# Ledger of designs, part 54: designed miniproteins, single chains

Each design is a single chain, and the fold is of that chain. pLDDT is the mean over its residues in the fold that is shown.

## One batch from the design tools (miniprotein)

Design m1852
Fold by ESMFold2-Fast:
Structure m1852 (fold): chain A 69 residues (1-69)
Amino acid sequence: SVVEELLRAARERDGGTLLRLIREAMPDAEFSFDGKTLTISADRVPEELRQLAPELSELVGLEIVFRER
């Protein structure tokens, strides 16, 4: 599943694969980083990704927030 692939990429610190998987799930995703929080904005955020944000944040070492616009 995409969730399992995202968690694996995060655990392996494979940023390229992580970004690819996020863009595949949300092709219109825009990324914004303010030094503390990585905000990923899209027209629609899958519930699975929203639920996964805290675990991804812990694994990556950054606060990851998904936002619908």
Scores: mean pLDDT 81

Design m1853
Fold by ESMFold2-Fast:
Structure m1853 (fold): chain A 65 residues (1-65)
Amino acid sequence: SMRERQEKTIAENEKGRQQMLEQKQELLDTEDPSDPRVQLLIDLYDIAAGSSEYVVERIKERLAK
């Protein structure tokens, strides 16, 4: 059903977001967070995680209607 496809898309995006956050945490644990190169990578992971969160929010809004 369409609901099952939407639920699957939410689950896949939430997994992707979790993976990005885990990569960010690994970076924070192993590198100097004051290094501009490290800060750029953190920003990129935050953007990727935020993109996945945005998709999940849009689907949830449409399911609530």
Scores: mean pLDDT 82

Design m1854
Fold by ESMFold2-Fast:
Structure m1854 (fold): chain A 93 residues (1-93)
Amino acid sequence: SSGRQEMLKLLEKRLEELYKEGINLSEMSEEEIEKKVEEIRKYLEANPDAPDEELEKWFPIVQKYAVLLAEKGETPFSSAEDVKKMLEEIAKK
């Protein structure tokens, strides 16, 4: 439970950093979210050894994309539950 609280605080801090960079998730369109996720995907494919700290800063965007796809009945993950499991596994490390 303490590890999850620490991860949530890190995600909150990363959200503040994204807002300072002009990334407002509440005002982002579906198209803008899809474009940003595609940029993240390409970065991760080029940098498979990217540190967890770099991954954490993009979690809010990835989570919002997963929710949008779930609403359409389409997911790159089998469900929102798979995204939750991925986040839980990262929090346990």
Scores: mean pLDDT 60

Design m1855
Fold by ESMFold2-Fast:
Structure m1855 (fold): chain A 67 residues (1-67)
Amino acid sequence: MEENAENLRTVVDAGIEEARRYKEAGDFEKALEVLDRTIEAVRQADVPPEVREEAISRLKKLKEEIS
């Protein structure tokens, strides 16, 4: 479980970083696509609900900031 949570955190951080790069380039459509793709990956992850909810909240917050 802990290793899966660490892997999920890495996936979330990578998705946030990629989305921020697209946002800084002015490609808001790509930034939102990356965040939506990352949220879907988090929802499919075999991790405790608390870890999943925290990751989705972080991604949704960034999506709201871009929108």
Scores: mean pLDDT 79

Design m1856
Fold by ESMFold2-Fast:
Structure m1856 (fold): chain A 99 residues (1-99)
Amino acid sequence: SEALKYAKEAYENLQKALDAVRQGRRDEAIEYVKKAIENLKKALELSTDPEAQEYFKKAISEAEKARDLLEAGAPVGEVVRHIENALKYAKKAIEILEK
């Protein structure tokens, strides 16, 4: 499914963002989070499953919080929590679409 392709690409970018944040590479983390948000929005647009749509919305919200915190220079621990939440919700949406 096209939605699944974008969801997996979003998940990969969130993983890269998490790694970048942990390494202190904030500018790279911001770019990875932005790419993840773009791909999550595409996955949401293409998804017809209501449960997957709710998880994509939650993942987008958490990823947008992570982006805003990164841009504001917030502590790594706060940013990491929101990226991990975005990963959790994106994974749930992926698992629904793979059934």
Scores: mean pLDDT 92

Design m1857
Fold by ESMFold2-Fast:
Structure m1857 (fold): chain A 86 residues (1-86)
Amino acid sequence: MSMEELRRELEEARRRAEEIAEEAAEKFKELLKTEPKPEAIRKVLTEAGIPQFVVDKLVEELKDASDEEALEELKKTVYNWTFLRL
């Protein structure tokens, strides 16, 4: 009973984290139309509630990366931090 319930909760948490990461990815794509990449990354991560030190590190690492690489890393970061909070 307990193990089956835990598996369902983990599966639901993963789905929720994926949905939030997808929403962040769509917002990032939209911001890239009007904002420089570093600013788009900063805005999306900050609104997702990611700690400032993580935001600053990612902005620095991804400022010279391709938009596709930035999107993948941003989505992964939002997913991981959201999953840890659920």
Scores: mean pLDDT 79

Design m1858
Fold by ESMFold2-Fast:
Structure m1858 (fold): chain A 87 residues (1-87)
Amino acid sequence: MKLSAEQARTAVRGLEDALAGLEARARELDAPPELQADIARSRELLATTRALVERDATSPEAQAAITRTMAHLADVQARLDELEAAQ
């Protein structure tokens, strides 16, 4: 992923909003402990990603961290969608 500093900061804010939504959905759906643990890891990944972006938003490390965090949140969202569909 190739982002400007502004785009990287915007991406982090978007990921924070996405994580908050996933945390709310997990509570609503009474997600199993394994999924709750993965959501907690998402929070840790996002905190690390934010720190990297604040330090050097255009670094390869920051860009890679954004990509990893996006992929992890997408996985959590898919698992919550499956849980919700099972009703």
Scores: mean pLDDT 85

Design m1859
Fold by ESMFold2-Fast:
Parts: sequence; C-alpha cells; structure tokens
Structure m1859 (fold): chain A 100 residues (1-100)
Amino acid sequence: SVKEEAEELIKRVLKAAADLVQKKKVSPEEKELLRELIAEISGAWTSLLQEAPEDASLEELKERFRAVTEEVIEKYKAEHPEYSELLDEVLKVIEEVLNG
C-alpha cells in the first residue's frame, strides 16, 4: 500500500543518514547536529504521513517529504553556515532515497 511504501521510505532515510554519520568520521558537534537534523526530518515525514488523506499518492507524499526536507536543511544552513557542505551531502543522500 502507499502507506507501507511511505513508511519504508522513512526507514530507508533513517538508515541512509545513520550510514552517512558513521562513514564521514565527523566531530562530536557534527554528530549532534546530524542527529537533531535527522530527528526533525523523520518527525516531519511521520507527521505528514499521519495527516495524509486516504487517497494520497506515493508521488504526492514524496513531493511533500522533499519540500519539508529542503525547508529543514535550509534552516540548518542559515543557523550553521560552517556545516553547509555536510548539510548538502545529507540532502543528496535523502534525494537518492526519495528517487529510488
């Protein structure tokens, strides 16, 4: 079902983000930032899925997921411009999950 596929996307983004954190050998401050970012994004996606109408398509949900991800990452870049490159890498990983 669309709901099951969307729930799988949430799991896939969490796994991909966790893998990125392990792979990058980031500082403790960067790990904290990434954990907060990932929690905010996954929370937003979960809320969107819960609020979605029964007839929502997977493509509509993916577009909403993309939009909130871009908004959250833009906010984090504004607050932490020194981590802009790392935040761009997170966005690319999430886009890969959303595109398949």
Scores: mean pLDDT 84

Design m1860
Fold by ESMFold2-Fast:
Formats: structure tokens, sequence, C-alpha cells
Structure m1860 (fold): chain A 71 residues (1-71)
């Protein structure tokens, strides 16, 4: 749906803003796929694998959780 695509697109932008760059491209794709599948556990575990500071990683985990809850 357009709403689901908007949620996933916004999540990808927010993750990039936290510092998820080229080195994290596969992890961002895995997070997006988990969100699209409605798999909160998988989305959280993939977000924990991002190459971010501990504080930014915690924010990424919360963003992934919120995105799953909205789809």
Amino acid sequence: SSMENDIITELARELAALGAGAADSLQVIRIANAVAEGDKEKAVEEAKRLNLSPEQREKAVELAKEAVEKV
C-alpha cells in the first residue's frame, strides 16, 4: 500500500540521518524487509547490527519498532 511504502521510505531516511551510510546499506535493506513483513523481532535485531554509536543505534531500534507497528 502507499501508506506502507511511505512508512518504509521515511524509516530509510531517518536511519540515513542517524548515520547509516554505504557500509550499512545491506542492514538498512534487511530492516526495511523485516518492517514490510511485520517482523518486529527481526527488524530490531537487524537495527542492532547497524554501524552506529550506541546512542544512535538505540534510536534506530526504536524507529524500526515504530515502523513495524504502523504497517
Scores: mean pLDDT 80

Design m1861
Fold by ESMFold2-Fast:
Structure m1861 (fold): chain A 96 residues (1-96)
Amino acid sequence: MSEQNAQKALDQAEELVKRARELVEQGKKALDKGDLDEALKLVDEGLSLARTAEGIAIVVKDGSPSLSERADKILEEARKVIEEAKEVKDKVLKAK
């Protein structure tokens, strides 16, 4: 992988993590309001984006040693969002 392509991929992964976090937060707010269908939709979208970002970070970490620290930070953040999304989803499913 070229360094320019790897940097662009990490930029996209960072944006996906930000969007995923926003969606999970919106899902938590929907859950608090009792809107279980909206909460599930938002959390599933956030989980999907966070998993995509995780995959990008893994590929870049393997292919671009110079970017491994940045990839590791994105990977850690993506995994945190994934775990939060799973917890919210479990709460939504138990409330249904």
Scores: mean pLDDT 87

Design m1862
Fold by ESMFold2-Fast:
Structure m1862 (fold): chain A 86 residues (1-86)
Amino acid sequence: MKVLVVAASEEDARALAERLRALGVDAEGVRLEDAPKVVERYDVVVVEGGAVERLRKEFPKQRIVAAETIAGASEEEAIRNLAAAV
């Protein structure tokens, strides 16, 4: 599956995407302001902070996962949470 990681900063988005890639997930990071341009091209969108509500409102049919359920999770929990979103 293709995963998009969205955060307020490109640096934060990149860091989480890199962690997911280390787990074998096809993940790319973008900053929040660029997310609307590409969100529909991904199977799952992992979103940091208060952006979760905004993106769910803007893309109600997209699979949105809070980054907190991934960033603080074990390897198995991260993969399980992504799979549950698909």
Scores: mean pLDDT 74

Design m1863
Fold by ESMFold2-Fast:
Structure m1863 (fold): chain A 84 residues (1-84)
Amino acid sequence: MEELDKLVEEIEKAVQDNAPIDTLRELAEKLKQVIDKSTDLDELEYVRRRLGQLINKTTNPEHKEILYELLGYVSDKIVELIKK
């Protein structure tokens, strides 16, 4: 959870600071790697909820696109874990 929480916080800060797209993309790829290794459904649902909240607060369309990609990625992982 600590690594997931830290990466989500870094993504939230990057969006708030209007960081370059490359910076947000790099953080997104790191988050995807941690999501791939996670088997905790509660942790993944928490990340999905935080990403959804961040999308609702985000006005930059380029940032929104990356956040929607991450939301889809974590949602797909949740579905994969449920389909045993």
Scores: mean pLDDT 83

Design m1864
Fold by ESMFold2-Fast:
Structure m1864 (fold): chain A 80 residues (1-80)
Amino acid sequence: SPLEEFLKKFKEIMEKYNEELKKATSPQDKINILKKFKEDLENLYKEYMPKLTPEEREQVKAFYEKVKKNIDETIKKLKE
């Protein structure tokens, strides 16, 4: 299903950026990685939203907004 494909690709993106963050040595490197993470998530979200049922869209939107907020808050803290 489109929802299962979204979740699989989301997991792959999460695993990719978690590994990159583990290798990051500076706050600026982490910020750059987090910006790319957010960009890849936005692209995935935009691709799959038209393919989902209305109920699935509400669930995915809530989850996406929470993850996006967490990324933005992490970037803000790294800029301190």
Scores: mean pLDDT 86

Design m1865
Fold by ESMFold2-Fast:
Structure m1865 (fold): chain A 79 residues (1-79)
Amino acid sequence: MKEKIKEIFEELSKKLTPAQREALERIYNKILELFDQGKSLEEIAREGARLAAELPDPEMRDAALTFIQKVVEALREEE
């Protein structure tokens, strides 16, 4: 699952400036931390959305929200 989260981050980062990539990487690292702590999918989504809302750039907010949605979808996939 961590590999899938990393792939989503890398794919979205291809269209971002270095500064925007750094901002997205902060959110990516926080999501990995929450996942490692065993936080619920809902808590991961909530904290991710909160961090995205703190970004002043609308393009960065959109990219961050897209990243969170893709991560939540990947985590929601059940065996």
Scores: mean pLDDT 78

Design m1866
Fold by ESMFold2-Fast:
Structure m1866 (fold): chain A 92 residues (1-92)
Amino acid sequence: SMQDVTQQAIFAEAQLTLQRMLAHISLTSPSVATADKLATLQAARDNLRGVQAQLKTLLAQTKDPQVQAELQGGISTADDEIATLDSEIAAL
């Protein structure tokens, strides 16, 4: 149902926010070994790619323009965050 798609979209966007917070904490933590930091950033990036794929799947299932706009926003946010993580990984 459209309500089920909306609930799934909200959940996926919450997961994006959580992954962004975890990545930020890892980047700003002092005294973490470079190898451990790299592993954490790679895991966060892979998790964000997973959430991005879920959002794209939900976008394909909905015909509600409002839900489509919200999902497209989430996909764009995931793309930007993945690009940021790729830059941070490259800088290590």
Scores: mean pLDDT 76

Design m1867
Fold by ESMFold2-Fast:
Structure m1867 (fold): chain A 90 residues (1-90)
Amino acid sequence: MLREIAERLREAAREAEEQGDLETALLLLQTAGIVEVHAELGDLEGARDSLRESIKELEERKKKNPESEVTKRALELVKEALEEVERLLE
């Protein structure tokens, strides 16, 4: 589960890089790495907290550029990942 989330985040980062949004790409790569570390540690709560941090940062970016499809897709993906992790914590 968490490794699959990290893989999806890395794929989204590649798409962001292809679109020239290096800041969103870097954020997604950093988030993927953190999620992967928490997967190794068995720390679902840490993974959840990292995803929440990324959502907050992406929402701030979306506020500044609401027409960015890259930021919008990244935000949707990270929100989906958070929902998956939260279901595992129930």
Scores: mean pLDDT 83

Design m1868
Fold by ESMFold2-Fast:
Structure m1868 (fold): chain A 68 residues (1-68)
Amino acid sequence: AADAAFQEALRKAMKAVNEGKYDEAVKILDEAAEQLPEHRDSLLAAKAAVYLQAGKTDEAAKLIREVG
């Protein structure tokens, strides 16, 4: 179930990114990271990618540092 929930969160976040809704994509990934601790690092990496896509390089750098 956790893997299916992880894939669903990524799918929803990608849809939001494709619609230019970067804040919505970030919110989806943040919520998923709280619900899916096994996938937290992967979800935070996806969030960093969303920030890069949105041109928010400083926010992406902060997340990459937190993930390790």
Scores: mean pLDDT 80

Design m1869
Fold by ESMFold2-Fast:
Structure m1869 (fold): chain A 87 residues (1-87)
Amino acid sequence: SMEEKKQRLKDIVDFLYDLGFLTPEEKQKIMDLIDQGKLDEAEKLLRDILLTRRGFTPQQVDDFLNSETVSDMVGNVLRYIGDQLDA
């Protein structure tokens, strides 16, 4: 449902914010788009931030946004951190 899609995206955004990958201003902009039902715009903004400002690859962003559980989210973030440390 739309409500489930909104909640899932909010959970992902909150998780990334708690780990320090989003600024308060970036989180607020994404949350505002979610609350307006502009889920495609919210996802695009999140993708642009992760790709451009945090150095995620397109594959890492896709894997992260397709996370269904907190364990999947943690695994995807740990892979990203490992890749950044190896670079």
Scores: mean pLDDT 79

Design m1870
Fold by ESMFold2-Fast:
Structure m1870 (fold): chain A 80 residues (1-80)
Amino acid sequence: MELEGPAGKAINEALKDAGVKKLEDVSYIEVRGDERRAEITVVAKDGSKGTARVDMPLLEVLLTAAKLGIPVRIVGPVEE
């Protein structure tokens, strides 16, 4: 339960950053990260985007997003 709390909060912050007030207005979530941290990008149906970062493994974030029933796209870490 506690391990899902930070990911849920990060998703909520990404929603706020995108200007989205309801999960039904979300098109999909992009998740980028590794075994230490993840970045969550919410893409709204109107094309707006919001991003939040969380210090937890990518897999835990994916499990949390799946429980919310939101489509998830995995984007691997891009090195410069």
Scores: mean pLDDT 73

Design m1871
Fold by ESMFold2-Fast:
Structure m1871 (fold): chain A 68 residues (1-68)
Amino acid sequence: MEETKERALKLYEEYVAELRAVLGKEAPEAEVEEARKELERLLEEDPEGVLAEIERAVRTGRAAVAAR
């Protein structure tokens, strides 16, 4: 389902932008891009499950950043 894949990718991009803003852009662009490609591949196999995992990861990551 393309809509589910788009939601997951958008959420990932928003989260990466938040991390870059808070952490001072420490993550190398190549690593961010590779993670995005792997996410796209996983979304081909289980779009809804991957979306749920991204939502969970973003929630956990935002909590960790807030604790800083």
Scores: mean pLDDT 69

Design m1872
Fold by ESMFold2-Fast:
Structure m1872 (fold): chain A 64 residues (1-64)
Amino acid sequence: SMERRREVFRESRELLTKAHETGDKAVLDEVERLVQQTADAVAAGDWARAEEYLEQGRKLVEKA
């Protein structure tokens, strides 16, 4: 569980870095919200929801 938590937080940091690199404020704002929702899901023990939020963020950054 701790290793999975570290992986999720590592992916969240990578996602935020990519969002910043796009220079798009709307993309950054949405990714920040998705990262917060991911953290909330992890705190609730909802790993499936956390993965869904991270996947949404990755797709958003890919399109930017």
Scores: mean pLDDT 85

Design m1873
Fold by ESMFold2-Fast:
Structure m1873 (fold): chain A 89 residues (1-89)
Amino acid sequence: MEELEEIIKELEALYDEVEARLRAQGPNATEYERDLRIALGAAIESLRKGDLDAAVENLKTAIEYAKKLGDEELVQRLQEILERLESLK
C-alpha cells in the first residue's frame, strides 16, 4: 500500500532525527528521548510486519514522550502520522 510505505518512510526519517539528537547530546540525553527512539523503532517494526494495532499503540507512546520533551513540532508531526495510520484500519 502506497500510503503505508510513505508513513514508514516518514517515521524512519523522524527516528533518524531523534537518533542524531541522542548522539549529539550523549550523556545529557534524557530518558524521554531514549524511550521516544525505542517507541518509534517499535512502531516502524510493527508497520513492516503489517501490525497496525501495535503500530498505533507504539505511536501513541511516542507522542506522550514527545509531549514530555516539550517538542511541540514533533508532537504535531506524530499526531498527523497517527491520524493517517488510523484511517487505514
Scores: mean pLDDT 82

Design m1874
Fold by ESMFold2-Fast:
Structure m1874 (fold): chain A 101 residues (1-101)
Amino acid sequence: GANVEEILATLVTAARAKGKEKELVELLRKILEALEKGNEAAAEVVLELGPELGIVEPEEAERLAELVKAMDEEEMKILKEQLENILSKTATGEAGFAAPA
C-alpha cells in the first residue's frame, strides 16, 4: 500500500544518502520485531531509533511514525513481508538461493 511504499522509500533513500546502510538494517530488524506487537509498537521504534541511528531527523521520524500508525492489517502484513525479504537478502548475499518475492 501507499503507506508501506512511502515508509520504506523514505528510510532507504535517507540511509543511502548518509551512508547509514548498517544502521538501516538494525532499524528494519527492530521494526519487524515490533510489528508482532502491532503498528503502534512499530511506530515507536521508528520515532526513537530513526533519529538515534542518524537515518532521519526527529520531525521526519514523527511523520513516518504517523504513517506506520495509519497502516491497516493488510499493510502491516505487506510491510512484514518486504522487511523479511530485505533482511534475508542482506544475510544470504548474491550467492544464496533466495525464493523470488
Scores: mean pLDDT 78

Design m1875
Fold by ESMFold2-Fast:
Structure m1875 (fold): chain A 84 residues (1-84)
Amino acid sequence: TRSEAALLATFEASARDFARRLKTMFNFDIEDENSREKIRTLMERALFPALADYARRRMGFSDEQVATLLARARAIIDRVLREM
């Protein structure tokens, strides 16, 4: 809870690094809506399981708190992709 901001800041750094690598690896047009949706889905699948597991095991988050955390993490992914 109190360290949630720090966890989300770490997640944002990881999301930015991952997005940069995906943009380089796939060399697809980020302006294309289909490509953006595919990247978003790929990022969620890659990053969400570890985030959820860490929150439950290391921070003692409830399922409700994890759901809220993942919603905030999704907003971070959306912002990162908009800034690319």
Scores: mean pLDDT 80

Design m1876
Fold by ESMFold2-Fast:
Structure m1876 (fold): chain A 97 residues (1-97)
Amino acid sequence: EEREKVIKEAEEILKRAQDGLARSQKVYEEAKKIGNKKAEDLARVGMIAFQLAIDYAKKALEASVEEGKKLIEQARSYVDAGERYIDEAEKLLKEEK
């Protein structure tokens, strides 16, 4: 039960982080094309956050249930932060038209 819950949450975070990395790469390329340095920097920071979320979620799958819960909390914090960075970057690109 508890192990299944950790696995399910880790898989959710991995999917969100992988989707976030793809979004971040697209935003980074668009920001570079139009010279929006702020959006470019936000996309770069977002990529780092998503990469950390992936690393922590993978560690959670290999850890004990107690350690896994703490690692999931850390992974969720990073994926949430990454999504906020990329949402802001996408918003800046929309303001550029």
Scores: mean pLDDT 87

Design m1877
Fold by ESMFold2-Fast:
Structure m1877 (fold): chain A 70 residues (1-70)
Amino acid sequence: SETERLAREVGRKLDELLEERRHLLSPQQLQEVRSGRDNLLRTILDTPGVTREQVETMLRFFRRQVDRLA
């Protein structure tokens, strides 16, 4: 489905973000970011008809939250 495809794209982008920021974050912060990633992916999968625009907005918000930790 489109929702599952969007979730996979977001998962990949979040994994890339985590890899880029891994050396800047404490183990506790990494765990918090991983939990947030899992929650975001779950939200996308649990929202039938979620749009690419909405998903990209959520991803941008998440990126800003991670950047504030570093």
Scores: mean pLDDT 82

Design m1878
Fold by ESMFold2-Fast:
Structure m1878 (fold): chain A 57 residues (1-57)
Amino acid sequence: SVEELVNQLKQLASQYTSQADLERQLQILFQLSPEKAEKVAKLVAKGEYEEAAKLIQ
């Protein structure tokens, strides 16, 4: 599940190049709080997809 979620995050990052758009999509798709979506988006920006995926679980 983490591997599948990492692949999904990589696809989202390629589609939503602005941090604000990525944060909004993370809130919608994964039902994250704004604060959690910001943390996930920052990890994605660093290329830390596995750590980002763990926060969504």
Scores: mean pLDDT 85

Design m1879
Fold by ESMFold2-Fast:
Structure m1879 (fold): chain A 86 residues (1-86)
Amino acid sequence: MVLSIEGSLIETPGRPPIAIGKATLEKPQKVKVVFSTSLSGEKTIERQSTTNVVEEAFDIPNAPTDVSYDLYVDGKLVASASISKS
């Protein structure tokens, strides 16, 4: 089960933006993380977490207006967050 989920966007002059998704789970488990954008495609990361916190980063080659961070456990979508420029 997911206890919390959050997303953030880091923008640095001269570098691609970085989307960061962070989720807190009840226990370490196998997860699938999907970052989706309207302009830069998507990135999928599958791994066994070593702690109850899952934090992943996606380097985006084009500046996004919208990024979503979706967390899957056992093929089921359990949490989602929107990542946007503040």
Scores: mean pLDDT 73

Design m1880
Fold by ESMFold2-Fast:
Structure m1880 (fold): chain A 95 residues (1-95)
Amino acid sequence: MEKVKITVTLTKYDPEKGEEIVATGEEVVSDDPEEVSEAMNRLLEEVIERLNLTDEELSKMLREGRVEIKVESDNEEKQKEIEEILKKAKEIEEK
């Protein structure tokens, strides 16, 4: 199987320092839609725990566009294939 890179980036504002704290989680997994989905959820949970985010803080960050999830391949052809596989998997789950 080809490999894909999943990157989850959260940006938290630190009022004590007047700075933004950027936390990034990254993992390389197979291009299997189930593996990709599981890795995305795992990385998001890890970054949330790393930043000690409360549900209220996470909700605020989502509203401010401070949560970013990317699924990337170095190969454009593979990136398109992954997008098609994810679309197909979503159609199967709606059974």
Scores: mean pLDDT 70

Design m1881
Fold by ESMFold2-Fast:
Structure m1881 (fold): chain A 83 residues (1-83)
Amino acid sequence: SIAEELFTAIVKGDYEKVLELIEKLKERYKQDKNPTPEELLAMALIGDEEALEELKKRYPNVDIERLKAFRAELQKKIEELKK
Protein backbone atom coordinates (compact mmCIF):
# COMPACT_ATOMS: atom_id res chain seq x y z
CA SER A 1 0.00 0.00 0.00
CA ILE A 2 1.01 3.67 -0.37
CA ALA A 3 1.01 4.03 3.44
CA GLU A 4 3.43 1.07 3.84
CA GLU A 5 5.68 2.54 1.11
CA LEU A 6 5.63 5.89 2.96
CA PHE A 7 6.70 4.25 6.26
CA THR A 8 9.48 2.36 4.44
CA ALA A 9 10.73 5.58 2.78
CA ILE A 10 10.73 7.38 6.17
CA VAL A 11 12.74 4.54 7.80
CA LYS A 12 15.26 4.62 4.91
CA GLY A 13 15.56 8.44 5.06
CA ASP A 14 14.36 8.77 1.43
CA TYR A 15 12.58 12.10 1.95
CA GLU A 16 12.34 12.82 -1.80
CA LYS A 17 10.21 9.65 -2.15
CA VAL A 18 8.31 10.64 1.03
CA LEU A 19 7.21 13.89 -0.69
CA GLU A 20 6.05 11.95 -3.79
CA LEU A 21 4.13 9.39 -1.69
CA ILE A 22 2.46 12.11 0.44
CA GLU A 23 0.74 13.50 -2.68
CA LYS A 24 -0.43 10.01 -3.78
CA LEU A 25 -1.66 9.16 -0.27
CA LYS A 26 -3.67 12.42 0.01
CA GLU A 27 -5.41 11.76 -3.32
CA ARG A 28 -6.26 8.15 -2.40
CA TYR A 29 -7.42 9.06 1.14
CA LYS A 30 -9.77 11.78 -0.21
CA GLN A 31 -11.64 9.09 -2.23
CA ASP A 32 -11.59 6.37 0.48
CA LYS A 33 -14.46 6.54 3.00
CA ASN A 34 -13.14 3.48 4.90
CA PRO A 35 -9.35 3.93 5.31
CA THR A 36 -7.11 1.23 6.82
CA PRO A 37 -5.31 1.81 10.18
CA GLU A 38 -2.05 2.24 8.23
CA GLU A 39 -3.63 4.93 6.01
CA LEU A 40 -5.05 6.78 9.06
CA LEU A 41 -1.64 6.64 10.78
CA ALA A 42 0.17 7.83 7.62
CA MET A 43 -2.29 10.72 7.08
CA ALA A 44 -2.05 11.75 10.77
CA LEU A 45 1.77 11.59 10.51
CA ILE A 46 1.78 14.01 7.53
CA GLY A 47 -0.43 16.49 9.44
CA ASP A 48 -4.04 15.61 8.57
CA GLU A 49 -6.06 16.58 11.67
CA GLU A 50 -9.23 14.73 10.54
CA ALA A 51 -7.22 11.50 10.16
CA LEU A 52 -5.69 12.11 13.61
CA GLU A 53 -9.21 12.46 15.14
CA GLU A 54 -10.45 9.31 13.35
CA LEU A 55 -7.34 7.36 14.49
CA LYS A 56 -8.01 8.50 18.08
CA LYS A 57 -11.70 7.47 17.78
CA ARG A 58 -10.99 3.98 16.36
CA TYR A 59 -7.78 3.33 18.38
CA PRO A 60 -8.05 5.31 21.66
CA ASN A 61 -4.88 3.69 23.10
CA VAL A 62 -2.63 5.14 20.35
CA ASP A 63 0.05 7.43 21.83
CA ILE A 64 -0.87 10.68 20.04
CA GLU A 65 1.91 12.68 21.74
CA ARG A 66 4.58 10.28 20.39
CA LEU A 67 2.96 10.44 16.95
CA LYS A 68 3.06 14.27 17.06
CA ALA A 69 6.74 14.19 18.14
CA PHE A 70 7.58 11.87 15.22
CA ARG A 71 5.59 14.16 12.86
CA ALA A 72 7.67 17.16 14.04
CA GLU A 73 10.94 15.28 13.33
CA LEU A 74 9.69 14.22 9.88
CA GLN A 75 8.69 17.83 9.05
CA LYS A 76 12.19 19.06 10.06
CA LYS A 77 13.84 16.49 7.74
CA ILE A 78 11.58 17.46 4.82
CA GLU A 79 12.29 21.18 5.44
CA GLU A 80 16.07 20.51 5.42
CA LEU A 81 15.72 18.70 2.07
CA LYS A 82 14.05 21.79 0.50
CA LYS A 83 16.83 24.18 1.62
Scores: mean pLDDT 76

Design m1882
Fold by ESMFold2-Fast:
Structure m1882 (fold): chain A 65 residues (1-65)
Amino acid sequence: STLETLREIGRLLRERDRAEAAGDEARAAQISAQIVALAHSLGLDVSTEASSEEVERRLLAHHVA
C-alpha cells in the first residue's frame, strides 16, 4: 500500500543517514537506489541526485491533504 511504501522510504532515509555517518559509502548508495525505486513505484519522478528534502516534499504533497 502507499502508506507502507511511504513508511519504508522514511525508514530507508534514516538508514542512509546512519550509513553515511559510519562512512559506509557502498551501503548508502544501495539504500539511495532503493529509495528511488520505491518513489518511482508511487509515480514520483525522483532521480538518484534528488535531495532528501526534495523527496520528502514530493512524498508529503502526494500523500498528505
Scores: mean pLDDT 74

Design m1883
Fold by ESMFold2-Fast:
Structure m1883 (fold): chain A 77 residues (1-77)
Amino acid sequence: MEKELEKVIETAEKASPELGEIAKKGAEELKKLIESGASQEEIQQALKRFADFLKSHTPDPELAKEIEESLRRIGES
């Protein structure tokens, strides 16, 4: 989980420094949500919203794919 979130942040930083900062804050909130024992539905909705946001700000399809795969692995764990 932590390594996957770190990878998402690094991938977002490759797109822009501003997106990297947003991804870092989003990853911290997502980590807290998962660690607090939130429902699977809440976690899946948060992951989808986070992925959709980052993808919409990542015009590079390879970087967008890496973000999607990392967030999906967190949701499937």
Scores: mean pLDDT 77

Design m1884
Fold by ESMFold2-Fast:
Structure m1884 (fold): chain A 70 residues (1-70)
Amino acid sequence: SKEEVEEVKKLMEEQEERFKKLIDEGYDPKELLEQLKIILDDAKKKLSEEEKKIVDEYLKKIEEFAKKYE
């Protein structure tokens, strides 16, 4: 539903903010990205195609952010 799509978007925005905060705390961006991908791959098994697209869009943004630190 539209509400479920909005919840996924909110969750992904929180994950992006958490990712940036953990990098500021000195965690390795590559290790954080690897862990996030594992979590999201498991979560995607229960999501609709529309929700998966939102997850993939935010993951791409997080990956581009992480590349700036390599």
Scores: mean pLDDT 80

Design m1885
Fold by ESMFold2-Fast:
Structure m1885 (fold): chain A 96 residues (1-96)
Amino acid sequence: SELEKKRRELAREIVLKLKEGFIKAAEEDLKKVKEGDLSSIPSLVLSVSMIVDSKESQKLIDIVKKDLNDDQVKKFIDYVEKIIKRAREEIRKEKE
């Protein structure tokens, strides 16, 4: 029915808007972490976990469970940057 089609279109719009919101939040928190604010890591992990699968979320958690020395923070930043870049490209393709 036309009503079911409109409901599916609205659901798709809601999911897309939520993904965009989490990507933006992750980008803002990532900037803070890069500037040395490690207190933004929990918020960053939460935002990224909303846009990735459970395996990638677990990898992020495993990195932060270790001592957050400079090497681990760098690995965390590099991993999150790749996820955000991929998510941005996926959103761009869905809008085209």
Scores: mean pLDDT 82

Design m1886
Fold by ESMFold2-Fast:
Structure m1886 (fold): chain A 106 residues (1-106)
Amino acid sequence: LISEAELQPVTDEDVEKLRNLFIEISNKFKGKDSLEWLSLLFEKLAQRLDVWIKENLSPEERARELAKILEDLSDLINRLKESGSEQEAIDAVEEVKNAIEAILLK
């Protein structure tokens, strides 16, 4: 989607902001029957971000990993729209996608 050379480096502050957003989205959908899978998805994504910090991934490695998450979330938005999923779920995934784009594409 985007050339690796065009990706902005991902700082510890960027990771913490995304982790907090992922946790917020996970908690928002926790206990919603049809959307519990979305809660679990964002919980797992938050855990992946914790691993990047723990393993001391370089800002460039984080940018590559985050670009893959961005691609996966873009595909997810398309699938949610095609399946007629709740607008609240689509909006939440789009909010996360926009936050990631703001970090990677400055």
Scores: mean pLDDT 82

